# Ledger of designs, part 90: designed miniproteins, single chains, continued (2)

Each design is a single chain, and the fold is of that chain. pLDDT is the mean over its residues in the fold that is shown.

## One batch from the design tools (miniprotein)

Design m7321
Fold by ESMFold2-Fast:
Structure m7321 (fold): chain A 87 residues (1-87)
Amino acid sequence: SKVQELTREAIAKLDELNETIKDIAELEAAVRELMAEVAAKVTPEEFREIAFKVSIYMTNTLLANGEEDRAEAVNRAISEVLAEVMA
């Protein structure tokens, strides 16, 4: 499905950003931009599903690596875009 494909694409891009960007604030800004681009391509309901799946994956991955501050920043970015879309 379109939602599944966009979810996988978003996860792949966020994994690349996480590997490339070491600064937490820069990562947070990049995550916000990417999630906003995804939101522009789908309905609010589709974006909610994508945001939920992406947030779970990224948070679990970062927490498994002991990167709590990065996990909080990524989740904050995703949650803020989601709140804006669902308003």
Scores: mean pLDDT 87

Design m7322
Fold by ESMFold2-Fast:
Structure m7322 (fold): chain A 70 residues (1-70)
Amino acid sequence: SLPWKIEPKDPKVGEKVTVTNTGEHPVAVFYDGKFLGILRPGESLTFTPKKPGTIEIVAPGYYETVEVKP
């Protein structure tokens, strides 16, 4: 399992997206190549995408991309 959770899993423009670090290591979050923040274990960040793009989530040994649709 990935050491994070994303809600909703199929995000759309104008919807609030929450990323939660459920693992034991820091997680870095990017949107369309822009750094949004680092989440420590148990932390979350929330943002509302204004245009379609790609969410990237990175931790040691793990990488995920999530597409934000129109």
Scores: mean pLDDT 89

Design m7323
Fold by ESMFold2-Fast:
Structure m7323 (fold): chain A 68 residues (1-68)
Amino acid sequence: SEEELWLGIADLAAAVLKVAARNNPDMPVEELRAIGDRLVKRLEELGAPQEAIDRFRADVDAVIAEVE
């Protein structure tokens, strides 16, 4: 389904961000959050369902919490 596709894209984007954070432990939290915010804006502009946006935001927050 289109919803499952959006959830899959959101999960992949969050996984890539997590890998980037892990490989760059000195990256500022502000840069990680800015990247996350830009991706959220893109998902919203493309018409992603709210569930995918909420899940992605939660995953970004989890990545940031792990590096703080």
Scores: mean pLDDT 84

Design m7324
Fold by ESMFold2-Fast:
Structure m7324 (fold): chain A 55 residues (1-55)
Amino acid sequence: MVVLEVKGDEVIVKEGEVKVTFLDGSEKILKKGDKFDKSKVEDVEYEGELKIEIK
């Protein structure tokens, strides 16, 4: 399971990992504790269940 916390445009990976593709075509694998700006994101890939917590 992947758990993401969203506060405005900031997203924090709380559990699991995601592959994020940014609008500039760059890709990053983000793990627990990593952060990214969702306004810069083209696509997000994950395995299994996703839970999103909005603040």
Scores: mean pLDDT 84

Design m7325
Fold by ESMFold2-Fast:
Structure m7325 (fold): chain A 65 residues (1-65)
Amino acid sequence: SELSELLREAAELLKNGGDVEKALELLERALSMATHPAIRHGIRLAIEALKKGDVEKALEYLSKG
């Protein structure tokens, strides 16, 4: 699934100390594709955490399925 790949790529970037701006772009694209309320909520929480500079919290939201 494209949604699953976007979420995986964003999480991988964040785990490896990669580009936070790129991760945000991937998460915003994932949010535009997500229809399930629980998935949308998790993505929004991850985006909000990243905007606050909390990479660890964002990863927690992306890793808990």
Scores: mean pLDDT 83

Design m7327
Fold by ESMFold2-Fast:
Structure m7327 (fold): chain A 69 residues (1-69)
Amino acid sequence: ELEELVNQIEKNQDDIEKVKKLLKEIVELVKKTGDKEKALQLLEELLEKVPNEETQILLQAVIDGIKEL
């Protein structure tokens, strides 16, 4: 589930509204499962792969938010 959501963000990185929706789903899933370490690993890997600057900013904000959970 987490890996599929991350793959969808990579494929749709220029669709900022879809990226926001997918990131919200990841945060909700992390809150439900407690899988912080796996989510952070996948999101940090994604951050290195996405050239879209707005998506990078959104990814960093969510990474920081998950670290504080």
Scores: mean pLDDT 84

Design m7328
Fold by ESMFold2-Fast:
Structure m7328 (fold): chain A 71 residues (1-71)
Amino acid sequence: SSAVIEEIRRLVREAEELAKQGKYEEALELYKRALELLNKHRDEIDPVTYRVMEHEIRRLIEEVEEKLREQ
């Protein structure tokens, strides 16, 4: 669904803005929500789009988790 993809991208953009502000815990929450939404609607999303978005979100999660471990 295009509406689901747009919502996932909105969550990712909001999380990126929080990460830029050093709000890593809040950014992590939104990235995880985006990944959860992606997983819940997997069967409604094009397989190529799903793989690209999953890879991107997982990488962003790993980056903020690394920042949180340094604190």
Scores: mean pLDDT 88

Design m7329
Fold by ESMFold2-Fast:
Structure m7329 (fold): chain A 60 residues (1-60)
Amino acid sequence: WANLGLLLFNQGRYDEAAEAYKQAIELKPDYALAWSELFNALASLGRGDEAEEAYQQASK
């Protein structure tokens, strides 16, 4: 899922990238890299509240 998210992000498909990273987190909630990439995707979409939550989870 994380690799799929990165591929989608590089294509500018940020909504789909965010969903792929959410799936990676569902399988491994302590996966800091997936939280960081989710932050980047949500920030690119202008979804600031959701991006801030992902950033806080990535920093744990």
Scores: mean pLDDT 76

Design m7330
Fold by ESMFold2-Fast:
Structure m7330 (fold): chain A 77 residues (1-77)
Amino acid sequence: KKEIEKERKKAIEYLREVTRQIAPERADLFAKRAEKASPEEILESAGGAYRQAGESVKPLVDKAIEEAKKIKELEEK
């Protein structure tokens, strides 16, 4: 449980940082919504942000995807 919460928090922070670069005024609202999101929803949000902002946010999107995959692996245990 605590490990899943830690990885979720990391994924949300990476996506919050992406959102700050695209739409700073919505970053905190996005982060609050993402706290209740499934790993699949986090992956979809990361893909959407990358399509909108392109290469400049790719490293942060890739890190968010890695954390979301870790959450899925922890849930399967």
Scores: mean pLDDT 72

Design m7331
Fold by ESMFold2-Fast:
Structure m7331 (fold): chain A 75 residues (1-75)
Amino acid sequence: SLESLQKLLKELEEKLKKSKNPEAKKKYQEAIKLVKETIEKIQKDNMSDMEYTKQLMRILALKVEGDLLEEQYKK
């Protein structure tokens, strides 16, 4: 939903601000870009359910990659 994407955007922006790993920051920045693009397409009624699911999976993969990179940096 749009509300879920807006919450995810806020979470990713907070992760980006708190991150000290440059590679993790890049992953969060890419995820933020995809969330913003997905929100815009939904607002324009320009996205199918399949496209939405594919974009959400890409966004979540980038978030996980960023989280893993951040964890490795702290160890």
Scores: mean pLDDT 82

Design m7332
Fold by ESMFold2-Fast:
Structure m7332 (fold): chain A 95 residues (1-95)
Amino acid sequence: SREELLQEADDLLAFVKETIEKMKEDIKNNNINYGRIKRYESELATARRMVEELRQKAKELNDPELLTRVSQLEAAVAEGEKVLDEAKKIYEKKK
């Protein structure tokens, strides 16, 4: 249902924001390692796939609220990908 898709989007947004916060804390505390990078890569890749699926469903329904949620999700995932890129650069400098 539309309500289930909105809930899915809100749950995914909360997950992505939490992942970003964890990455930022790991960067701040110099806790970046290979295992953490691989975990964050996997989590953000999964989020990216889910956003694309939600985008398709939102377009099919032509629902402005769902489209707005998808735009917010796109922005959050893009921020997460930038923070992950920063984490990878920090890890490479430790070699």
Scores: mean pLDDT 88

Design m7333
Fold by ESMFold2-Fast:
Structure m7333 (fold): chain A 85 residues (1-85)
Amino acid sequence: VVGTPADLVARIAEERGVITITMDRDGKIVSVGSVSPELAERLIEALENGDAEGLLETLREAGVPEEVLREMEEAVDRYLRNLQR
């Protein structure tokens, strides 16, 4: 089983340089940089809960460009379509 749609959103944000995610050896997120501590806590909570919508909302509050947010939304939509049988 792969990660959640929220994991996909976080990956795109890191690849675009919007945030910096630090993980431990078990893949657990231990910190998020380039945002306030309050926003970092919300991002970690959304990722742990698999909440892609909450993660996108928090990234929008952090000032992520609209084009990057759109890319994330499209990636989540494609992921959900691929789960259909």
Scores: mean pLDDT 72

Design m7334
Fold by ESMFold2-Fast:
Structure m7334 (fold): chain A 65 residues (1-65)
Amino acid sequence: GASGERLAVGLLVRELGVPRELAEELVAQAKAGASQEEIADRLVRETGLSREEAEGGARAILTLS
């Protein structure tokens, strides 16, 4: 729900340094049915996070939203 979405965005911004706009877009993609792998690949491509950090971020989005 909305509370979980806000937690996911906040976690990505504060802990992984993901831009808020990108974090919000990734949450929207997850709600539209994007897989963990798709979200993680996009995090690596757009932020330069390691694969392990990106997988953690993607998991947080799918768990909290």
Scores: mean pLDDT 84

Design m7335
Fold by ESMFold2-Fast:
Structure m7335 (fold): chain A 82 residues (1-82)
Amino acid sequence: VSRERLEAEVEVAMQVIAAAVHKLIAEKSEDPKEKAEHLRKAAEAYRKAAEIARRAGLPEEVVRRLEEAAEEAEKKAKELEE
């Protein structure tokens, strides 16, 4: 594993952690507006992770999973907006 690839993997991991934190805040919030806001922030973090992964040449499967996670978070946010 090259240093550049390792650095990209760490940055992807950091974005995934950020997304997880936002999902946790959304889960524990009772306010639909706050839930939607944090789910959108989670989606944004997953999209950033996917972009970094794609740019760094990480496996297509990793990029796809991150994109799917972003779409799922965005869908949940839209469902709360009614």
Scores: mean pLDDT 85

Design m7336
Fold by ESMFold2-Fast:
Structure m7336 (fold): chain A 90 residues (1-90)
Amino acid sequence: MKPSKEAVTLTVAGGIYHAAGDLDLAKELYEEALKIDPEDAVAWRLLGRVYHDQGDLETAIEYYEKALELDPNDELAKKNLAKVKEELAK
C-alpha cells in the first residue's frame, strides 16, 4: 500500500482551517481525507477534535476511539478522549 499524498494534503489543509477556527471546512477536508484513506489514524483524531470543538461529544468519543484502534500509541488521541469523556459526564 502506497501512502496517499492526496489524503495527507487534505489532512494538512483541514488542520490549517481548524487552527483558523473554520470548523465546517476542517470537517469537510478531514472527511474527504478519510474517504481516500479510511485507516488514517491522524485524520480520525482530527475529525474527532472538530466534533469535540462543535460540542458533539459522543461523536468525538467514537472518532478518538477509532484513531486509537488504528494507532494505540497516539498520546494526543488518548488525552483528547479523556477530556471529552469528562465533559460528557457533566
Scores: mean pLDDT 83

Design m7337
Fold by ESMFold2-Fast:
Structure m7337 (fold): chain A 63 residues (1-63)
Amino acid sequence: AAPVVTALERGDLEGAAAELEAAIAADPDLWEAYLLLGRVLAEMGRDEEAAAYYARARALDPA
């Protein structure tokens, strides 16, 4: 979480996306990581991919 937070605070969207992809690879049930990756991809203009990650986050959300 800390590396992703640092990257986002600096506007390093590519770094944040890489850290989130690594987190998902380690634990594919981390709905928060899918939500954050969707947010980062949307900020990068990759709206189609962002929508897919938001859908996964919703499906995995324990609420």
Scores: mean pLDDT 74

Design m7338
Fold by ESMFold2-Fast:
Structure m7338 (fold): chain A 74 residues (1-74)
Amino acid sequence: SEEELKRLIEEGLELFEKALKEKDIEKAKKLGEESLRLLRLPLELRALPEEKVPEMEKLIEELEKKLKEHLEKK
């Protein structure tokens, strides 16, 4: 259902926030990867309306970039 998809996206975003706050690089990477996996799931299952697919793809690309930048911080 749309409600279940929204919960999945919310859980993914919550994990992403935890990843960005995590000081341990290995833990941050695992949390970030799990977050991105959850956020990709609606796209893989083709469960999103066609018009929402580009928005979700752009969000995932932005989050992947943010995670990479966070993990590469000295």
Scores: mean pLDDT 81

Design m7339
Fold by ESMFold2-Fast:
Structure m7339 (fold): chain A 56 residues (1-56)
Amino acid sequence: MIEEMVERMRRSMERNGASEEAIEAGVKALRDALEAGASIDEAQGRGVGAVTRAGG
């Protein structure tokens, strides 16, 4: 489920000390990619990239 992947990413980023803004950016990118039919690996990569851009 998309929501399960979103929650896993949110928890992982919180454990790594990401800001709430960065986490939400990553969650949005992950959700958008999965809804567009991207693979899980591609969606996770886009999510992590969005967190990095928002946090730095």
Scores: mean pLDDT 77

Design m7340
Fold by ESMFold2-Fast:
Parts: structure tokens; sequence; C-alpha cells
Structure m7340 (fold): chain A 55 residues (1-55)
């Protein structure tokens, strides 16, 4: 289903975001908390979109 594909994409996005935040934390620790919050917000928005598609 299209929802299954979206779930896979969200999983990949979470892994990439986690890696990106880790790299940022190594270079600019002061930016890491904000980058993490931004990434979590984007992932949450995608999860809400998937929920709306299932409605």
Amino acid sequence: SEIEKLEKEIKKAREEAKRGVALLAAQDPELAPQAEAYAEGVIKAAEEYAKKLAE
C-alpha cells in the first residue's frame, strides 16, 4: 500500500536525520539541539500526514 511505502520513507528519514544531527553535534555542538528539534518536527509532520492519508 502507499501507506507502507510512506512508513518506509519515514524510517529512512529518521535514520538520516539521526546521522545528520550526530555529524552536526561533532562540528557545532551548540547547533545540535536546534537541529534535533527541527528534524523531530519534520518527522512528526510526516507521521501526521500519513495518519491523515489513513483517515
Scores: mean pLDDT 77

Design m7341
Fold by ESMFold2-Fast:
Structure m7341 (fold): chain A 62 residues (1-62)
Amino acid sequence: ALSAEQALARIYTEMAIRELEELGELELAKRLRDEVQPLLDAGRYLEAAAIAARYVEPYRGK
């Protein structure tokens, strides 16, 4: 079973990828998915979420 923090980190990572896809940033979304997929597969959800946050930060703060 995942902790609440790990579950939220996993959801956040997938939502970040989807957000980039919805913004039309398809190459950036693919790059993020390629970078975080090994971390998600390994259960390293907090690390995946930290990477995803760096990718979406420019789109969140306007």
Scores: mean pLDDT 81

Design m7342
Fold by ESMFold2-Fast:
Structure m7342 (fold): chain A 62 residues (1-62)
Amino acid sequence: EKLSEKTLEAEILLALGRMAFSLGDLELAEKLYEEALRLAEEAGDEELAKRAREELERVKKA
């Protein structure tokens, strides 16, 4: 497909961040979500960037 490698990497990082959050590693989850947001913004994927910001808000409230 014509998907950006950055978009795929950001999706993988979001999944890893969710896994870290589920394991109680909030610091790792935050770092993974930050990197996912950065890659999504570089790719111009506004929907993916929004998802990363929402996950960051969740981890900060935990």
Scores: mean pLDDT 81

Design m7343
Fold by ESMFold2-Fast:
Structure m7343 (fold): chain A 109 residues (1-109)
Amino acid sequence: TADLERAREYAVKAAVYAAKAAEISRKAENPNEEAIKAAEEAARYALEAAQAVNDGDAEKAAEYAEEAARYAKEAAKLAREAGDEEAAEAAEKAAEYAKKAAEAAKKAA
């Protein structure tokens, strides 16, 4: 369905931005391990959401996308506290797309 296709697209975008946030955090002058782990978890859950869409499981896709958004928000907070605005912006984009993925998946469920 169109809603499942949008959920998959948003989940993939969330994973890309979460992975970018983790990479930027790793390359920072003072890397914050908690920010890196939160961003990595956001990317993992976003990919799980995309896979759930491929499997036709809209409810599971929504649950994984909500987890991705939660971890992405935590990554953004931790990156900002560490002074890494670039990583925080990438993580905020990941959270935005993860929320859109969850909304689209819920409409398909």
Scores: mean pLDDT 89

Design m7344
Fold by ESMFold2-Fast:
Structure m7344 (fold): chain A 75 residues (1-75)
Amino acid sequence: MERKKKILDATIESLRLQAPPEQQEAVDEIRELAEKFLNGEITLEEFREHLEKHKDVLPDEVIEQIYRVLEKAFE
């Protein structure tokens, strides 16, 4: 579990550091959702549902990168 958490945390932190100012808030919200998911407070499906709601602010490529990490680490 710790290795999977580190991969997800590292991916989101990388996105946060590279995100332009207009996307920072959305990336921070995704980071909070990722922590809730890792703590078992929300399901993988709930995480995906919340991520879809950010697709108007975040590029599809960023959302696809997060989905790819979830697929490889948690599916």
Scores: mean pLDDT 75

Design m7345
Fold by ESMFold2-Fast:
Structure m7345 (fold): chain A 70 residues (1-70)
Amino acid sequence: EEKKLAEEFAKWLREKAKELKEKYPEVAALLEDAAEKVENGGSLTKKEVEEMKKTLEERLKELEEKEKKK
């Protein structure tokens, strides 16, 4: 179950990286690196996945808001 959460989280990161690759290639590269580390790192708890996802979503939101503001 926890291993599946790590795989699902890594998949989410890779999908986000693909979406952002054209607009923010540097951010996409960081997300792909994070996904690889999550997949190779093994099982994660639900709380760990939620905390990591929240941190990444907040960073992405800041980038989107900065672009929208300009």
Scores: mean pLDDT 72

Design m7346
Fold by ESMFold2-Fast:
Structure m7346 (fold): chain A 64 residues (1-64)
Amino acid sequence: GTRDRLIRNSQRSLRRAQQLFQQGRYDEAIRLARNALILAQMAGDDDLVRQSRRLIQQAQRQRQ
């Protein structure tokens, strides 16, 4: 259903954001993690929301 597609797309964006973070590509990681966050919020997946927010915060700290 729609919720399952939102969860899968959020997970895909978050995985890509994590890879970019590991590569030091913090601005790109933030953009994809923000996309993952929006999809996670629409799906009501609290774990994905927390993971996405955490990655955004970590990437923002590293770019400072």
Scores: mean pLDDT 90

Design m7347
Fold by ESMFold2-Fast:
Structure m7347 (fold): chain A 84 residues (1-84)
Amino acid sequence: MEELRRRAEELNEEAIRKGKEALKAIEEGKSEEAIKLAEEMRRLAEEAAELAREAGLISEEEAEAAKEHARALAEKLKELGKKA
């Protein structure tokens, strides 16, 4: 359980970093990079939520909500990236 918890925390931190990188890429007009980073953020966030659920840190409902939030955020970032 401790290893799953640590991995979930690491993946969540990585997802946050990728999200910030995506915003910077949007600001710089790097559409392809922004879209790629947004997709990576979503994948990392979904994996983190699943590991957190497996580790007993969050409920199944909380994990599903987190995954849905990550998808919605990634879609917004991709749309902004396409227009940048």
Scores: mean pLDDT 83

Design m7348
Fold by ESMFold2-Fast:
Structure m7348 (fold): chain A 83 residues (1-83)
Amino acid sequence: SPLEEARERIEAARRAIINYAKEKGFSDEKLQELETRIDRVAEEILAELEQRPYTSKEEFDAAVDEALRRLAQEAGRILKELE
């Protein structure tokens, strides 16, 4: 379903963010904090996508693209705070 595809895309972005932090040498403690904070952001984004009614696939795809941009922006803030 479109929601399942969106969940997979958000999960892939989440994994990429965590892998980036690992590659940058973040400690296990900082990685756990990053994962916890990113998981909360991803959960909020997914809840918003699931609750909103959509009239077209194009409208839904645009909402997913916006959600991914928001996740990336929040991840950037968290990564900067943990550095």
Scores: mean pLDDT 85

Design m7349
Fold by ESMFold2-Fast:
Structure m7349 (fold): chain A 70 residues (1-70)
Amino acid sequence: SPKTLTLVDKNGGEFLLEQLSEDTWRDLASGAIGKQEGDTLTIVSKGSGTVRVYKIEGDVAYEVDERVLP
């Protein structure tokens, strides 16, 4: 079974991600792709024009930043 990671947004909403590769995760609900670098996970949503950054702590990642795509 693929490894999973629970994503927690700034409002306490929870989302389940599955690992696709060493540095790549997919949100099971939206299909959005997360890229991991160390303990940082970045999700780009082209549909909403946003980038969200999360800090990975064990099996959970917490939202630490949100910005608009350039």
Scores: mean pLDDT 82

Design m7350
Fold by ESMFold2-Fast:
Structure m7350 (fold): chain A 58 residues (1-58)
Amino acid sequence: YTEEHMEKAKESAVQMLVAAGLSREEAEKVAEEIYKKAKSIDELFELTFQAIEEFLKK
């Protein structure tokens, strides 16, 4: 995967977090943390899904 693919994945993560109920500003901050920690697109989406599940379950 290229940097372009990672940037698109980050944008998708922001959209998913907003859809889950976070504000755009909060979603951007969470997505930035995930983007910094993720080693791959798959890991980025896994971390995003985990964040969404935590918000939905609580």
Scores: mean pLDDT 78

Design m7351
Fold by ESMFold2-Fast:
Structure m7351 (fold): chain A 118 residues (1-118)
Amino acid sequence: MITLTESGGGTFKEGGSVTLTSKISGDVSSIAKVGWFRQKPGEPEEHVASIDMFTGEVSYSPSVEGRATISYDAAKKTLTLDLKNLRVEDTATYYSYAVDLATGEVYRGEGVQVTVVK
């Protein structure tokens, strides 16, 4: 079973930066994709960033493109999201995820709250 343990949440100032990390436990050999999504109060889940585990191709949502960097360290099994030039609108609960190719299951972390204040 895959588990994702997230850290790096908290309260941040507008214009600052945040680094969110997710430590992935378990066998990742069948994992096709890893990434981050976020959910704001009263809004649907929004894709933030992802990495294709076969190609290494990264994708970003338009709301964070140019401000976000996603990376995965295979030796440490650590997924990282760096987000700079924070906006109040970046306030959300951020969830890391992993998609299992063999089962189609989506494993999710518990989420970390990011609050951006003026």
Scores: mean pLDDT 87

Design m7352
Fold by ESMFold2-Fast:
Structure m7352 (fold): chain A 79 residues (1-79)
Amino acid sequence: SLTPLELLKLAQKGELLDTGTLPDGTHYSLYKYGNDYFIISNRPLTDEQIEAIAKKHNIKIASYETVEAFGTYVTRIKP
């Protein structure tokens, strides 16, 4: 399995699809790498926030997981 740092590095190799700031002040970046999507954020995302970002980009969610690496949160979405 990948460590949180390895997952963060993998996300950053992906194609940047979106960046934004959520209503609660959370900053995020959405990446696509291979068949998966990655959200990098400065705060942990709620399930509703993950679902809203995915819906905005027509991403189906089969599963997702969140890890923390050095104060950065990485949410991996498998469509």
Scores: mean pLDDT 87

Design m7353
Fold by ESMFold2-Fast:
Structure m7353 (fold): chain A 77 residues (1-77)
Amino acid sequence: SKGVLSKEEVEELKKKFKEFDTDGDGVLDAEELRAFLESLGYNPSDEEVAAIIKRFDFDGDGRLDFLELLAMIVSMK
């Protein structure tokens, strides 16, 4: 249903997250997040990337961890 991810979708997103986490720190910055979204077939503007981080950066570090990224993907379905 809308707003639910399957175990398989979570595993595929985790693989992509690790591919774009170039620093290996478990978070994506704005540049890495943009590249991740482009790999999924999205074409986000710089303003849209900034808005996503502002909305889903629950810990206030200016980057998205994997759980925050899952919340974002669920919101885009």
Scores: mean pLDDT 75

Design m7354
Fold by ESMFold2-Fast:
Structure m7354 (fold): chain A 60 residues (1-60)
Amino acid sequence: GPKRVRAVVNLPKTSPDELALREGEEVVVLEEVDENWVLARSLATGEVGLVPKSTLEEIP
């Protein structure tokens, strides 16, 4: 099933395909695109976009 994680930093949107996130914002990982990027959906906004894996952590 989809994995819930949160952003550990504020992430600006630098391209249309990226997801802008605030620190502490929860997302659902939809798929692993490559080693460095996931496709995720924001639980706050419902927006879908690319997020660097290094900026996400599992919710305790």
Scores: mean pLDDT 80

Design m7355
Fold by ESMFold2-Fast:
Structure m7355 (fold): chain A 70 residues (1-70)
Amino acid sequence: SALDYIEKALELIKQGKVEEALEYVAKAGKLSPEAADELDAAGVLLVLGKPEEAQKYLERAKEIVKKKEE
């Protein structure tokens, strides 16, 4: 699910695996158009070397996906 991909991206960021995290952010975006803006922002921030800011947007995307799935 999109939620699983977001959680995987967050874990990869904690491990410093930014390139792998970007792959999971992209996969989440394909499954979750409702969180596209937050996921796009996270992806841009990861490319810019701002993983702490990217985490904030991924947490927001996670909450949007949870709310949509409920």
Scores: mean pLDDT 84

Design m7356
Fold by ESMFold2-Fast:
Structure m7356 (fold): chain A 93 residues (1-93)
Amino acid sequence: DEEKLKKELEEIKEEYKKKLLEILKERGLDEEEQQEVLKNFEDLLETGKKLAPEEVEELLKKIIEAKEKGDKEAYEKLKKELIGLLLEQGAAA
């Protein structure tokens, strides 16, 4: 289900953006610096998705399966792997 994959990806992106924002605030970055880092993070995620669409889809299917099985450890690990893949592919462009 394409809509289910899209929804899961958007939820994961939003979760990791919130985690990043909290880290930036704890490190004492001002609002302008926070916005620049978040924009760069979002741009990397979007570029990675465009460069590795098949790998992203396969990983999202595994994430959804882990979530439906109630495997919290696998779910969290796979979400981290997805964000890592997107950032790595985006940075390599």
Scores: mean pLDDT 85

Design m7357
Fold by ESMFold2-Fast:
Structure m7357 (fold): chain A 64 residues (1-64)
Amino acid sequence: SEAERHRAELEAVRTAAEQALKNLDDGIAGGADKTGFEGMKKRVEDLAAQLIAEHEARAAAVEA
């Protein structure tokens, strides 16, 4: 169903964000720059918000 696809894609976004945060934490522990971490975190958050908005718009269009 559309709802199941929506949930699966949201879970994929959450999993990708979690993996990216783990990789960034490992990089910082290994000597990576904190400024890069904050930039990457914002990018992940912005992409997640964008995907959620697109799915909400798509669901509204189908229900109309």
Scores: mean pLDDT 70

